# Designs tried in a protein design run: designed miniproteins, single chains, continued (2). Part 3

Each design is a single chain, and the fold is of that chain. pLDDT is the mean over its residues in the fold that is shown.

## One batch from the design tools (miniprotein)

Design m4074
Fold by ESMFold2-Fast:
Structure m4074 (fold): chain A 65 residues (1-65)
Amino acid sequence: MEEGEEFARRAEANARILAQKAGSDPEVAEKIARDLALEEFQKGGDYEAAVEASRKGAEEAIKLG
């Protein structure tokens, strides 16, 4: 639980930075990245999967906004 929360928190922070650099809504990117990171963590994903989830979350926010 706490480890999954740390994973999600890091994914949110990375997605926020990426969204800000791209001019997208950082709150939308954070939400998408959090959901994706928690999904990957529950599937037994590693750090690379969490980083990828952060990136995909930011990209999805950019595509929607």
Scores: mean pLDDT 74

Design m4075
Fold by ESMFold2-Fast:
Structure m4075 (fold): chain A 61 residues (1-61)
Amino acid sequence: EREAIEKALREAAEAARDQSPEAIAAAVLGTAERLIAQGADPELVYELADRVALEQILAQS
């Protein structure tokens, strides 16, 4: 479950690659909300979403 959630969040972040920090955060948050609606643990999802969004923003050129 954790790995599947992290993968979905990373795919969302990569799809928003080279966009603004706000756009990356919005894409990751949208995916997080979808996963929570599907029954994922909100605390786990938000923890991973925050980390994934920050990693993508900091890694960009």
Scores: mean pLDDT 80

Design m4076
Fold by ESMFold2-Fast:
Structure m4076 (fold): chain A 88 residues (1-88)
Amino acid sequence: GRDEAAEAGLRALLRALLEGGASAARAVGAVLDALGEVVDARLGIVSAEEAAARAAEVARAAAAEFGGSPELAEAAARGLAAGARAAA
């Protein structure tokens, strides 16, 4: 369901960042930023579509910074966007 999509996205993001050589603190920070967008959608602070776009952007930007796997970065972006959209 929606939680499984968000969890899969967060796990893919964490893996991409760690494979790219990010520190644990930096990787956790990026995961929390992405999770914050999903939570904001669930609380109605932002629209599901805005949260989906922002979560995907956080995932892609963080993965690009650390040179992680593009496939894992896109999996993270898709999972997080799906999780945020399902919040509505």
Scores: mean pLDDT 75

Design m4077
Fold by ESMFold2-Fast:
Structure m4077 (fold): chain A 86 residues (1-86)
Amino acid sequence: MTLVITFKNITDEQKAQLIAYAKQLREKGYDVEVTVDGDTVTITIKNISVELEIGHILRAIGLELDGYDVTIKRDGDTVTITITFP
């Protein structure tokens, strides 16, 4: 499975936190790519084995999704999550 998480309308501090989190995932052995485009950060995680790991990943990012605009889409073996910050 491939997980793509797109974070929109984020601050420079939130970008730094997400980049640091992606580094932690790489240190745990995940295949992680990070793309920064203005106020948008996309984290792509390849070769994840189970959907339960997606929940752990989101929790570890420290995002309280309450009040955020969250869209989840599955297309084959790819899960795309788009989170828009207020």
Scores: mean pLDDT 72

Design m4078
Fold by ESMFold2-Fast:
Structure m4078 (fold): chain A 61 residues (1-61)
Amino acid sequence: SMEEEVEKVLEEVRELLEQGRFDEANRLGGEASRKLIEQGAYEELQRLKAGYLELLSELDA
């Protein structure tokens, strides 16, 4: 499902952020966002954006 695809992307983003690969995490998130917009999956897009911000906030702790 689109929801499962978003959670998979967020796990891949988490791994990239933990490795300090910020540009690659940003690119992956951007590609996923574009795909969700093309599909009209706006609820999943909101989850992806919220999840990405949560992951970034965890790095500041």
Scores: mean pLDDT 84

Design m4079
Fold by ESMFold2-Fast:
Structure m4079 (fold): chain A 56 residues (1-56)
Amino acid sequence: SAAELMREAAELRAKGEEAAARGDLETAQHYYRQASELAAQAGDLETAAVLARLAE
């Protein structure tokens, strides 16, 4: 479901934020990218775009 995909995207975003806080930018980018893909699959293209930008 879209709600389940968005929940998974939020969990991946949180993992990305934790990795970034540790200075592990490569791992953070990986999690943000995965979160962006799930948000896009859920149909939330605005959230997907924000997460894709964080992965840059």
Scores: mean pLDDT 87

Design m4080
Fold by ESMFold2-Fast:
Structure m4080 (fold): chain A 60 residues (1-60)
Amino acid sequence: MAPSQEELDAVVREVTRLLAEGKSDEEILAFLKEKGVTVEQVLERTAVPSRQAELRRILE
């Protein structure tokens, strides 16, 4: 089932925290996989350009 908007917002917040802590791309991808959320969904919900750039790097 697709995650709710509230769940997506919570995931975006957590991913932002993980990026700020310097977590690896692999750890961030593992977290997203556990939550059933794609990197693209997080990117669409992220308003901060620096965080969008970090997420685009993970997609590469």
Scores: mean pLDDT 72

Design m4081
Fold by ESMFold2-Fast:
Structure m4081 (fold): chain A 70 residues (1-70)
Amino acid sequence: GAAEEAARRELERRLREIEEELVRKLLAGQISPEEATQQFRERVAELKRELARRYGLSLARVSAMVRELR
């Protein structure tokens, strides 16, 4: 449905932004590879909760979208 399509577009965009930000910090020596991995996991978990709440989707559905995009 339209909500799922909108959620998927926002998820895809925001995942890219998270990855780009963490890669920039890693290359600048601001974080370690271990810190980048941990921050990515934490930010993705929060993003899943936010999008599930805002778009009226289950966490399981949003989690499936993340797996499909990665």
Scores: mean pLDDT 87

Design m4082
Fold by ESMFold2-Fast:
Structure m4082 (fold): chain A 81 residues (1-81)
Amino acid sequence: SNNGALRKYEELEEKIKKAEELANSEPPKLEEAKKLLEEAKKELEKLLKEAKEHGGEGLVKAFSELLKRVEELLKKIEKKE
């Protein structure tokens, strides 16, 4: 469907935002945040591979940026632990 990949991007962005909110809660919910980020990473790796195979350069950039954000948040959580 038109914009199916963009809807998936939005869903993942919301999941990442929720994970960041959980990591910054009081007390911090680091385990829940980490679980959501690991789920997002797995889905993003799959979507990025599919975007690369289908020649979607815009999608490759978008998913690569989200994946980088997930990896940076995971590293930030590791530093808090």
Scores: mean pLDDT 82

Design m4083
Fold by ESMFold2-Fast:
Structure m4083 (fold): chain A 78 residues (1-78)
Amino acid sequence: GAKELLKKAKELLKEGKYKEAAEQALRATEIVSRELNDPIMEGMARLAYAVGKTINDYKFAAEQLIKIAEEGLKKIEE
């Protein structure tokens, strides 16, 4: 589920595997935004990934996507 993808993204980020971390975090945000029915959150996640790809900074993408996924998971669990 989204929690497992988020945990994996955080582990990959610690290992310096930024692109893989960003991809796992993006998958987590897709699941969370779908469960919340939040197209703005989905759009923000896609934009964070696209920006990271464009500037070749997947660490930035991973950090932003992890934050979005964590905030979304908090809303589901509350």
Scores: mean pLDDT 84

Design m4084
Fold by ESMFold2-Fast:
Structure m4084 (fold): chain A 72 residues (1-72)
Amino acid sequence: MKLEELERLLAEAAAAESLEELEAKVREAEKIAEEAVKEAEKEGKGEETAKKILEIVAKYAPALAANYERLS
C-alpha cells in the first residue's frame, strides 16, 4: 500500500509541470518512504522495505532528473 503510494508520487513528480510541484511531490514521497520503513521495522522487515524503496527510486530517477532539468 505505502510502496504503491510512493511509486505514484514519484510518477507524478516525473510528470510535474512546475519545479514547485516536482519538489512538493518528492517531499511527499520522502515522508511516505520514511513511514513505510518505520512501519516495516515493527515487523522486522525494515531492510527488506528499504531495498524495495531503493529499487522504486532507481526506476524513477532518470525520469525525475530529466523533468527537473526541463523545469530548471
Scores: mean pLDDT 82

Design m4085
Fold by ESMFold2-Fast:
Structure m4085 (fold): chain A 69 residues (1-69)
Amino acid sequence: PPPSSEATVTRVTRDPETGEVTVDLEAGDGTALRRALQALEAQGWRLVDADVRREGDTVRATARLAPAA
């Protein structure tokens, strides 16, 4: 399922060696993006790092997630 109804997942890439997942997200604002990231953490994902950038009227983020330890 998508991490949030207000954010769109544009790409998901999994590293087969580490089990880490890289998720590209697009949202209309920073609040929607924050909710999406919080939803992933609530599901047991650990946020390793996130790169957030603004592109026009949208916010894009690349988040690297690790499985729960």
Scores: mean pLDDT 75

Design m4086
Fold by ESMFold2-Fast:
Structure m4086 (fold): chain A 61 residues (1-61)
Amino acid sequence: EENARRQAEIARLDALADEYSKLADFYEKLAPVLGQEAIWKAAEASVNLIKAVVGRVALEH
């Protein structure tokens, strides 16, 4: 059923957003130790988090 498929996809995107949020926070905290590489990884995770959130919002409309 369409609604069940949509709910499953929302749950998947929520899980991805949670993981990318954790990765962004993790690398952000490592920036003082690892420098530029950690800053780049935090930025990459933040972009992926935004993509997951946007995809999730699109499924609700």
Scores: mean pLDDT 80

Design m4087
Fold by ESMFold2-Fast:
Structure m4087 (fold): chain A 80 residues (1-80)
Amino acid sequence: SEIEKLIEEAKKLLKEGKYEEAAKLAHEAAMMAMRQITDPKVLLEAIGLILAGIGYMLEGKYEEAAKLFIEAAELALKHS
């Protein structure tokens, strides 16, 4: 799927130390994956992870942001 491709690309960018690009792709993956969540509890958890990631983005902490967005995207895919 497109979401899985974005997660894989973001993980690759993290390994390469390209944290800002990783965070951007991981954010896109998380936002797309959110559309597939049917469980309200999972939706709230994913929203919390995305908001925390956005907070890290605003602080320039792109590695931390990318990791949170990947976690949100993977959580959403597991419970879609």
Scores: mean pLDDT 87

Design m4088
Fold by ESMFold2-Fast:
Structure m4088 (fold): chain A 80 residues (1-80)
Amino acid sequence: MEELEELIKKAEEAEKNGDFRTAADYYAQAGLLALQRGDLKTAIEYFKKAIELYRKAGLPAEANALKTFFKNLTGEEIKL
C-alpha cells in the first residue's frame, strides 16, 4: 500500500472518531510526504485539512505553526 494512502486512511478514521488532533497529525504527515515527492498541490490540500483539524481540536498555535512552516518552505500561503 502507498504510505500516503495509509496515512490518509488513519487520518480519516481518527476524524470519524472525533480525534481531531490525531487526524491533523496524520494529514500533516501526508502533506510532508507529498511535499518530499514534489507534489505541491497534494501537500497544500493535506496541510489545509491538518490546519482546519488543529483549530477544531482547540490547537490554534499548532495550526499557525504549520501555516508558517509551509510558507517558509514553499513561499506559498495556505488560505482557509
Scores: mean pLDDT 80

Design m4089
Fold by ESMFold2-Fast:
Structure m4089 (fold): chain A 60 residues (1-60)
Amino acid sequence: GRPLYRALRDFPRLLPTELAFREGDLLELLRRVNENFWLARSLATGETGYVPSAFLERVA
């Protein structure tokens, strides 16, 4: 499967293309667009969007 990451902190979404998440949320990595922002999918909601990579830790 795709790499799985856990959110280390809340992210409120600053832009419409970004994905909001809470600390402890699980996200699938879809694409590393650049070093700082990745395209991910929330396992809780199924929604996709850009996320700050620095807020995530790999769990699988």
Scores: mean pLDDT 87

Design m4090
Fold by ESMFold2-Fast:
Structure m4090 (fold): chain A 54 residues (1-54)
Amino acid sequence: HMKTVIYEEKPGDNIFEKIKELKAKGYKVIVKLTRNPNADIDVLKEYGADEVIL
């Protein structure tokens, strides 16, 4: 199984770039939204997020 990483959103982060970096390293990526609860989950998944949580 791939290693799983939970990426927690931080102020000023480019979420899409962070997802791409982690996916390039071969991780399963779970994005935890802390600042943008209305973010489009489908768009985040298209950019490589395996799961999105609030």
Scores: mean pLDDT 74

Design m4091
Fold by ESMFold2-Fast:
Structure m4091 (fold): chain A 75 residues (1-75)
Amino acid sequence: MEEEVRRQFEGWREEALKLGAEEAAELIREAERLAVEAVRLLETGTEEARKEAEKLFKEAEELFKEAHKLMQEAK
């Protein structure tokens, strides 16, 4: 699971770098860190960890949306 998340975000970072959108690539990398942490929390199996993971996924999604906007502007 963690490896799969890293693989997906790596692909998106590569796309951002191909566009010359270095700031977008950095945001995607930060989103990856949050998503990986969320996955690790889900592995603990507690309800509290699940709620924390949900918050981290929402933060990662927000960073990813910002990165996507920057990539569109860099084209």
Scores: mean pLDDT 80

Design m4092
Fold by ESMFold2-Fast:
Structure m4092 (fold): chain A 55 residues (1-55)
Amino acid sequence: SLEELLEQQRKKEIADTINKIVEALRNRDVEALKAIKPPNDILKQAIDEEIARLE
């Protein structure tokens, strides 16, 4: 169904976002963290906290 397809896409977006966060943190790259568009509020908060920790 369309809902199942959208759910799979959201899960992929979450995984891709986590990978981007990990890579940016490995490089201590604040600009890369700021460039990430979070798919949900939990990942937005996580990104914001990591930016604050690096700045």
Scores: mean pLDDT 83

Design m4093
Fold by ESMFold2-Fast:
Structure m4093 (fold): chain A 60 residues (1-60)
Amino acid sequence: SKEELLAVVGRLAREGRLTPEQAKKAVDAINAGETDIEKIAEIVGVPRSVLEEALRRVRA
């Protein structure tokens, strides 16, 4: 969901794994309706597996 994707970005930013600029770009894309995890990973500049791991932790 959009809420889970925003939580993933927030978690990675709090962990220092995203710069404020990367986090802003991701939030803007998600708020614009992007739900494709591959595209979000490309925007953020991290491997898809990093987002999938963070999503698993958000859902735990």
Scores: mean pLDDT 80

Design m4094
Fold by ESMFold2-Fast:
Structure m4094 (fold): chain A 67 residues (1-67)
Amino acid sequence: MDPEERVAEARKRLSENPLDPTALFELAEAYKELGREEQAKVLAEAIITRYPDSPEAKRAKELLEEL
């Protein structure tokens, strides 16, 4: 899927559930693919802070290592 389409889908999911950790991670990954590293970092850090014990937090930490 196009990273811009992933941003649109993640934002739609977040409009329905603002704290969906899966949607937040998809948005962070899509921003990384678009080269928007600062935005990806902010979202990844938010996931780690709000859902520290989630699988998404582990994936967010891995994403931060790639930025």
Scores: mean pLDDT 79

Design m4095
Fold by ESMFold2-Fast:
Structure m4095 (fold): chain A 58 residues (1-58)
Amino acid sequence: MAQRIIETLIELAKLELSPEVAESLAKQLRELQDTISDPEELIERAVQLYLEYLAKQK
């Protein structure tokens, strides 16, 4: 289930991003879970969003 990968990305964000940015990313990831029913598409978009947040900070 894609939920475990999303949870992992949120935990990684808490370690690598500021609290405000990590909270914003977590909110966006939760929204993707509600919008995208296909696990593969959800994982691809979640990873892309996570990398975008990392690039924006660094």
Scores: mean pLDDT 77

Design m4096
Fold by ESMFold2-Fast:
Structure m4096 (fold): chain A 80 residues (1-80)
Amino acid sequence: MEKIDEAIELAKELQELASELGDEDTVRFAQSVIDRLKRLKEIAEKADEKTKSYIESLVNDEIRRLRQLKAELEARKAAA
């Protein structure tokens, strides 16, 4: 699913940015998000239509959250 792959890439970008800033808590959080998204991708491949719809909703919410967190870290980097 393209959306899940997009979310994984966003989480990797967040993890790299957090690592540059020395934000170990956000690095660990981003890793947890990557692991969860990879698991959701495996579930989605085997899922029925209703479950796929639910997973897509969760992934869209995660993308929105990851974009917000990345913007916050980019602002912190610019201020440092």
Scores: mean pLDDT 83

Design m4097
Fold by ESMFold2-Fast:
Structure m4097 (fold): chain A 71 residues (1-71)
Amino acid sequence: SLEELKERYQRLFDELIARAEKTNPERAADLRGQREAFELAVESMKDDPEKAVEFLQREIERLEAELARLA
């Protein structure tokens, strides 16, 4: 569901930011900016839940790939 995707997305960002803060503060700042921009993007898609789901799925895959590179 859209709610589950939003929750997963928030958890991924929180974990990425926490990891980046320890080794790359510039990346942590970029991730915070991305999170804010993303929240605005999702809000702009509230009249099109199908598009929001597609967008969230793509971004979750991107964030998961980045987390895997940090491990």
Scores: mean pLDDT 80

Design m4098
Fold by ESMFold2-Fast:
Structure m4098 (fold): chain A 89 residues (1-89)
Amino acid sequence: SVAPQTVTLEDPEDKATATRVYDPSAGGGVADTIVEKGPVEEVTLRTGTLPSRPAVTSTIKSKNLVNVTWKLSLAGFTPVTEITLELAP
């Protein structure tokens, strides 16, 4: 038996965070890529899931936010392909 896992994203400058909980009984992994920093007042995180499951969205308000992409996988099939933090358009 394996307890659920929490995935947390943190802005290194402002320490703003967003979290998501995943059940590791189906396996799983997380990878993040920091691509750039910039002033951001509001950023949206969105996760892609299978069509039968709703997408999850989270909003972070922060300055000096880094653009980060999280790739998530579970037991050979991924319910979430990636979580991306990006600068507001």
Scores: mean pLDDT 37

Design m4099
Fold by ESMFold2-Fast:
Structure m4099 (fold): chain A 51 residues (1-51)
Amino acid sequence: MDGLRKDVIEVLLKKGFSRSEAEKISDEIVELFKQGKDDEADKKIEEIKKL
């Protein structure tokens, strides 16, 4: 349920982001999926992977 949020936070922390930034990005991605905006959520995940 919140597994996606935790996974995104872990990836961001591994990439050198602060916990505060990781939580913000993760919350935004979760909110996008909750709203059915999968394309926007995927774009943010892609940005994380590029880091």
Scores: mean pLDDT 78

Design m4100
Fold by ESMFold2-Fast:
Structure m4100 (fold): chain A 63 residues (1-63)
Amino acid sequence: MEHFEQAKKLYDQGDYEGAIEHAQKAIEENPDFSEAYYLLSLALEKAGRTEEAKEYRKKGVEL
């Protein structure tokens, strides 16, 4: 999944807003992709969006 791979690269580079954008696109293309929810939650946490991070982590675990 191209968006998921791009999100991982951006996260590793410290571009958390870019990682959030591409992780969201990965979820839009595959809503059952639990790893994309997990990565989105990590990127949101790093961006200081802690409540949103908790929500997406819960959604990923429920898949």
Scores: mean pLDDT 82

Design m4103
Fold by ESMFold2-Fast:
Structure m4103 (fold): chain A 64 residues (1-64)
Amino acid sequence: MEGEATQDAAQTRVTFRFDTAADARAAADRFLEVFPGARIVEDTPDRVVVFDPASGVTYEFVQR
């Protein structure tokens, strides 16, 4: 966790919470199907982080 750095607001980050890890994974997979060029930057059983270079937005799909 990087809570100490003063950073430029160069990227927008959006977090989606799901009841299950399977739902979070399914949502991330569907996102990748509709956005060509989007890529997984972090992939764990309970959290998937996807970066879309076309928009500069990072999306987090996590189990709550």
Scores: mean pLDDT 72

Design m4104
Fold by ESMFold2-Fast:
Structure m4104 (fold): chain A 98 residues (1-98)
Amino acid sequence: MSVEELVKEGEELIKKGEEAEKAGKYEEAGKLYEKAGELYLEAYKLDPSREDLLDKAIEAYEKAGEAYKKAGKLEKALEAYIKAGMLALERAVKSVLS
């Protein structure tokens, strides 16, 4: 799968997640955002020069955590927030190595 194909699918999942949130389907939104984060992270691993994809993955996992929190799925929310935090730390470490 190409970086562009993964990014496009991730962007479509973010839009579906936003629509699910507007409909009050918070658990569904959380799952959609989590899958988008996975696709952005996969795209980033294929092209590690694309730091913007790491930023998109972080944002997607943060959105998943918030959606799961609204759904009362606190364990899934915590897992998503931890994933976002770990990726944010990786982003910070890369900045130091410049």
Scores: mean pLDDT 88

Design m4105
Fold by ESMFold2-Fast:
Structure m4105 (fold): chain A 57 residues (1-57)
Amino acid sequence: SLEDILREFRKAVRDLVEGNEKAREKLQELIDSVPDPALRERLRQAFEQVEAALKER
Protein backbone atom coordinates (compact mmCIF):
# COMPACT_ATOMS: atom_id res chain seq x y z
CA SER A 1 0.00 0.00 0.00
CA LEU A 2 0.99 3.67 -0.31
CA GLU A 3 1.03 3.92 3.50
CA ASP A 4 3.52 1.03 3.66
CA ILE A 5 5.69 2.67 0.97
CA LEU A 6 5.75 5.99 2.87
CA ARG A 7 6.56 4.20 6.16
CA GLU A 8 9.47 2.35 4.52
CA PHE A 9 10.67 5.58 2.87
CA ARG A 10 10.62 7.44 6.21
CA LYS A 11 12.53 4.62 7.94
CA ALA A 12 15.15 4.41 5.17
CA VAL A 13 15.68 8.21 5.18
CA ARG A 14 16.17 8.11 8.96
CA ASP A 15 18.67 5.23 8.61
CA LEU A 16 20.58 7.11 5.89
CA VAL A 17 20.75 10.32 7.98
CA GLU A 18 22.08 8.19 10.88
CA GLY A 19 24.93 6.95 8.65
CA ASN A 20 23.61 3.64 7.34
CA GLU A 21 24.96 3.48 3.76
CA LYS A 22 22.77 0.42 2.97
CA ALA A 23 19.70 2.68 3.30
CA ARG A 24 20.76 4.51 0.11
CA GLU A 25 20.29 1.34 -1.98
CA LYS A 26 16.98 0.60 -0.23
CA LEU A 27 15.73 4.15 -0.98
CA GLN A 28 16.60 3.80 -4.68
CA GLU A 29 14.86 0.40 -4.90
CA LEU A 30 11.80 1.70 -3.01
CA ILE A 31 11.45 4.77 -5.26
CA ASP A 32 11.80 2.63 -8.41
CA SER A 33 9.05 0.28 -7.13
CA VAL A 34 6.46 3.09 -6.73
CA PRO A 35 3.80 2.65 -9.46
CA ASP A 36 2.49 6.24 -9.28
CA PRO A 37 4.87 8.43 -11.35
CA ALA A 38 3.95 11.64 -9.47
CA LEU A 39 4.64 10.08 -6.05
CA ARG A 40 7.81 8.41 -7.40
CA GLU A 41 9.14 11.78 -8.61
CA ARG A 42 8.31 13.49 -5.28
CA LEU A 43 10.11 10.76 -3.31
CA ARG A 44 13.09 10.99 -5.69
CA GLN A 45 13.29 14.75 -5.14
CA ALA A 46 13.17 14.26 -1.35
CA PHE A 47 15.94 11.62 -1.58
CA GLU A 48 18.09 13.93 -3.75
CA GLN A 49 17.72 16.73 -1.17
CA VAL A 50 18.78 14.39 1.66
CA GLU A 51 21.74 13.12 -0.42
CA ALA A 52 22.89 16.66 -1.28
CA ALA A 53 22.74 17.75 2.37
CA LEU A 54 24.73 14.72 3.56
CA LYS A 55 27.41 14.91 0.82
CA GLU A 56 28.13 18.61 1.44
CA ARG A 57 28.79 18.11 5.18
Scores: mean pLDDT 81

Design m4106
Fold by ESMFold2-Fast:
Structure m4106 (fold): chain A 67 residues (1-67)
Amino acid sequence: MPDEKEINESMELMRRGILKSTGGPEKLIERARKAVEEGDYETAREIANFLEKIGEHEAAEEVRSLL
């Protein structure tokens, strides 16, 4: 069981760092679109979940609309 505040805060900081390294939510949306075109719906779903968890709700909804 995660001890909520500490783990949640650390996870979000790490995910924001990864997002900045990948060029931001725009790049993840483009990647998800490619995955859907290739039939890899699982990858697009994972990207949507990742965006939602890091607080990019608008980007997550865009990816979900592709599913």
Scores: mean pLDDT 71

Design m4107
Fold by ESMFold2-Fast:
Structure m4107 (fold): chain A 86 residues (1-86)
Amino acid sequence: YKLEGDRLFGEGKYDEAVEAYKKAIELKPDFAEAWANLGKALLELGRYDEAVEAYKKAIELKPDFAEAWNGLGQALSLSGRYDEAL
């Protein structure tokens, strides 16, 4: 659930926040904000490739979502995918 995920993220419980955001997405798969928040929690856990995929889903659902574009850039940089682009 989104509110529960936000609370857990604020408490530094990133693994539990990921689970809560995934539950929010299960209930509403087209919730772009939940996908972006999932990406942010995954970044905190060092799961950069999964964060990239979560932000891409958020952008697919809401192409003008500036926060998701910013998060995608950070995740790509941290995963090394950005500097390994041919």
Scores: mean pLDDT 78

Design m4108
Fold by ESMFold2-Fast:
Structure m4108 (fold): chain A 68 residues (1-68)
Amino acid sequence: SRDVEFAKKMAELEAKRMIEDGVPEEIAKEFERKAKEAAEKSKDLDEGLKAVSEQTKEALEKYKELQE
């Protein structure tokens, strides 16, 4: 679905943004993979974008823990 592909692209862009902000590539890639898997299991764009958003929050929280 084009909607699923768009959500997957958003996950890819968010991962790239994380790396630019100094997040380790391993964490950003793990996020990208999980977010894309969640988006692929979503039935529409809204669910896909919500899944990407939730994975983004989780990845950023893990990154903050590593900075402590």
Scores: mean pLDDT 79

Design m4109
Fold by ESMFold2-Fast:
Structure m4109 (fold): chain A 68 residues (1-68)
Amino acid sequence: MPSLEEQGREIAERAIRIAEELGDERLVASVKALLAQLLEAIRAGDTRSARSYLALLEHLLKELEERK
């Protein structure tokens, strides 16, 4: 099973690629900010917050894929 960090990085990378293709620099920044918050939560041992940030990244990726 991939770790929360591995899942978050893969989702963020995919979301960033779509946002860059759309020319949406604010969305790119938002995805990077969410990934940073996820990684900080993991580092702090806050698994609950980490799962919440991962869910937000997954939701954002789904919305971006529907815009493509």
Scores: mean pLDDT 83

Design m4110
Fold by ESMFold2-Fast:
Structure m4110 (fold): chain A 78 residues (1-78)
Amino acid sequence: VVEVTTEEDHLVSTVALDGAAVRGASLEPAPFLEGEGAKKVTVQGRLGDGLVSTLTFYEVPGPASTLHTGKATLAVPV
């Protein structure tokens, strides 16, 4: 389970991963990484006045890194 928070430590959403390591994060939808068998996880959250933010995380092969909890910068649609 991955918790996504704002830089103010406000919890935006929780994402369940099947024990996968998450290596990259993007505030925009991005294509899968070719040749590395990457998976992407997209998380959508709402800010208080109804603004929507999207975060995208990638799983790539390699030494395991884990995403537990952390601060994230949210991209707000205009």
Scores: mean pLDDT 37

Design m4111
Fold by ESMFold2-Fast:
Structure m4111 (fold): chain A 69 residues (1-69)
Amino acid sequence: SDLEKVLDEIMEKKNLKSREEAEKELEIERKIHEKLVKLQKEQPLEATPEVVEELTKEIEKLREELKKK
């Protein structure tokens, strides 16, 4: 299963002991990916600089949560 494979990779890469911790990591990474896709889609030609800045701040906040674990 794709989910099990991703969880196994996260557990191995980050030396996590539990599947629950891997699932929380995956959730944060999924949120980061979703915001990155949004940022890419809303390029400067169609997005205001303020929208780009706000999305960037949200991504940095999520990355900080990943770092905390």
Scores: mean pLDDT 69

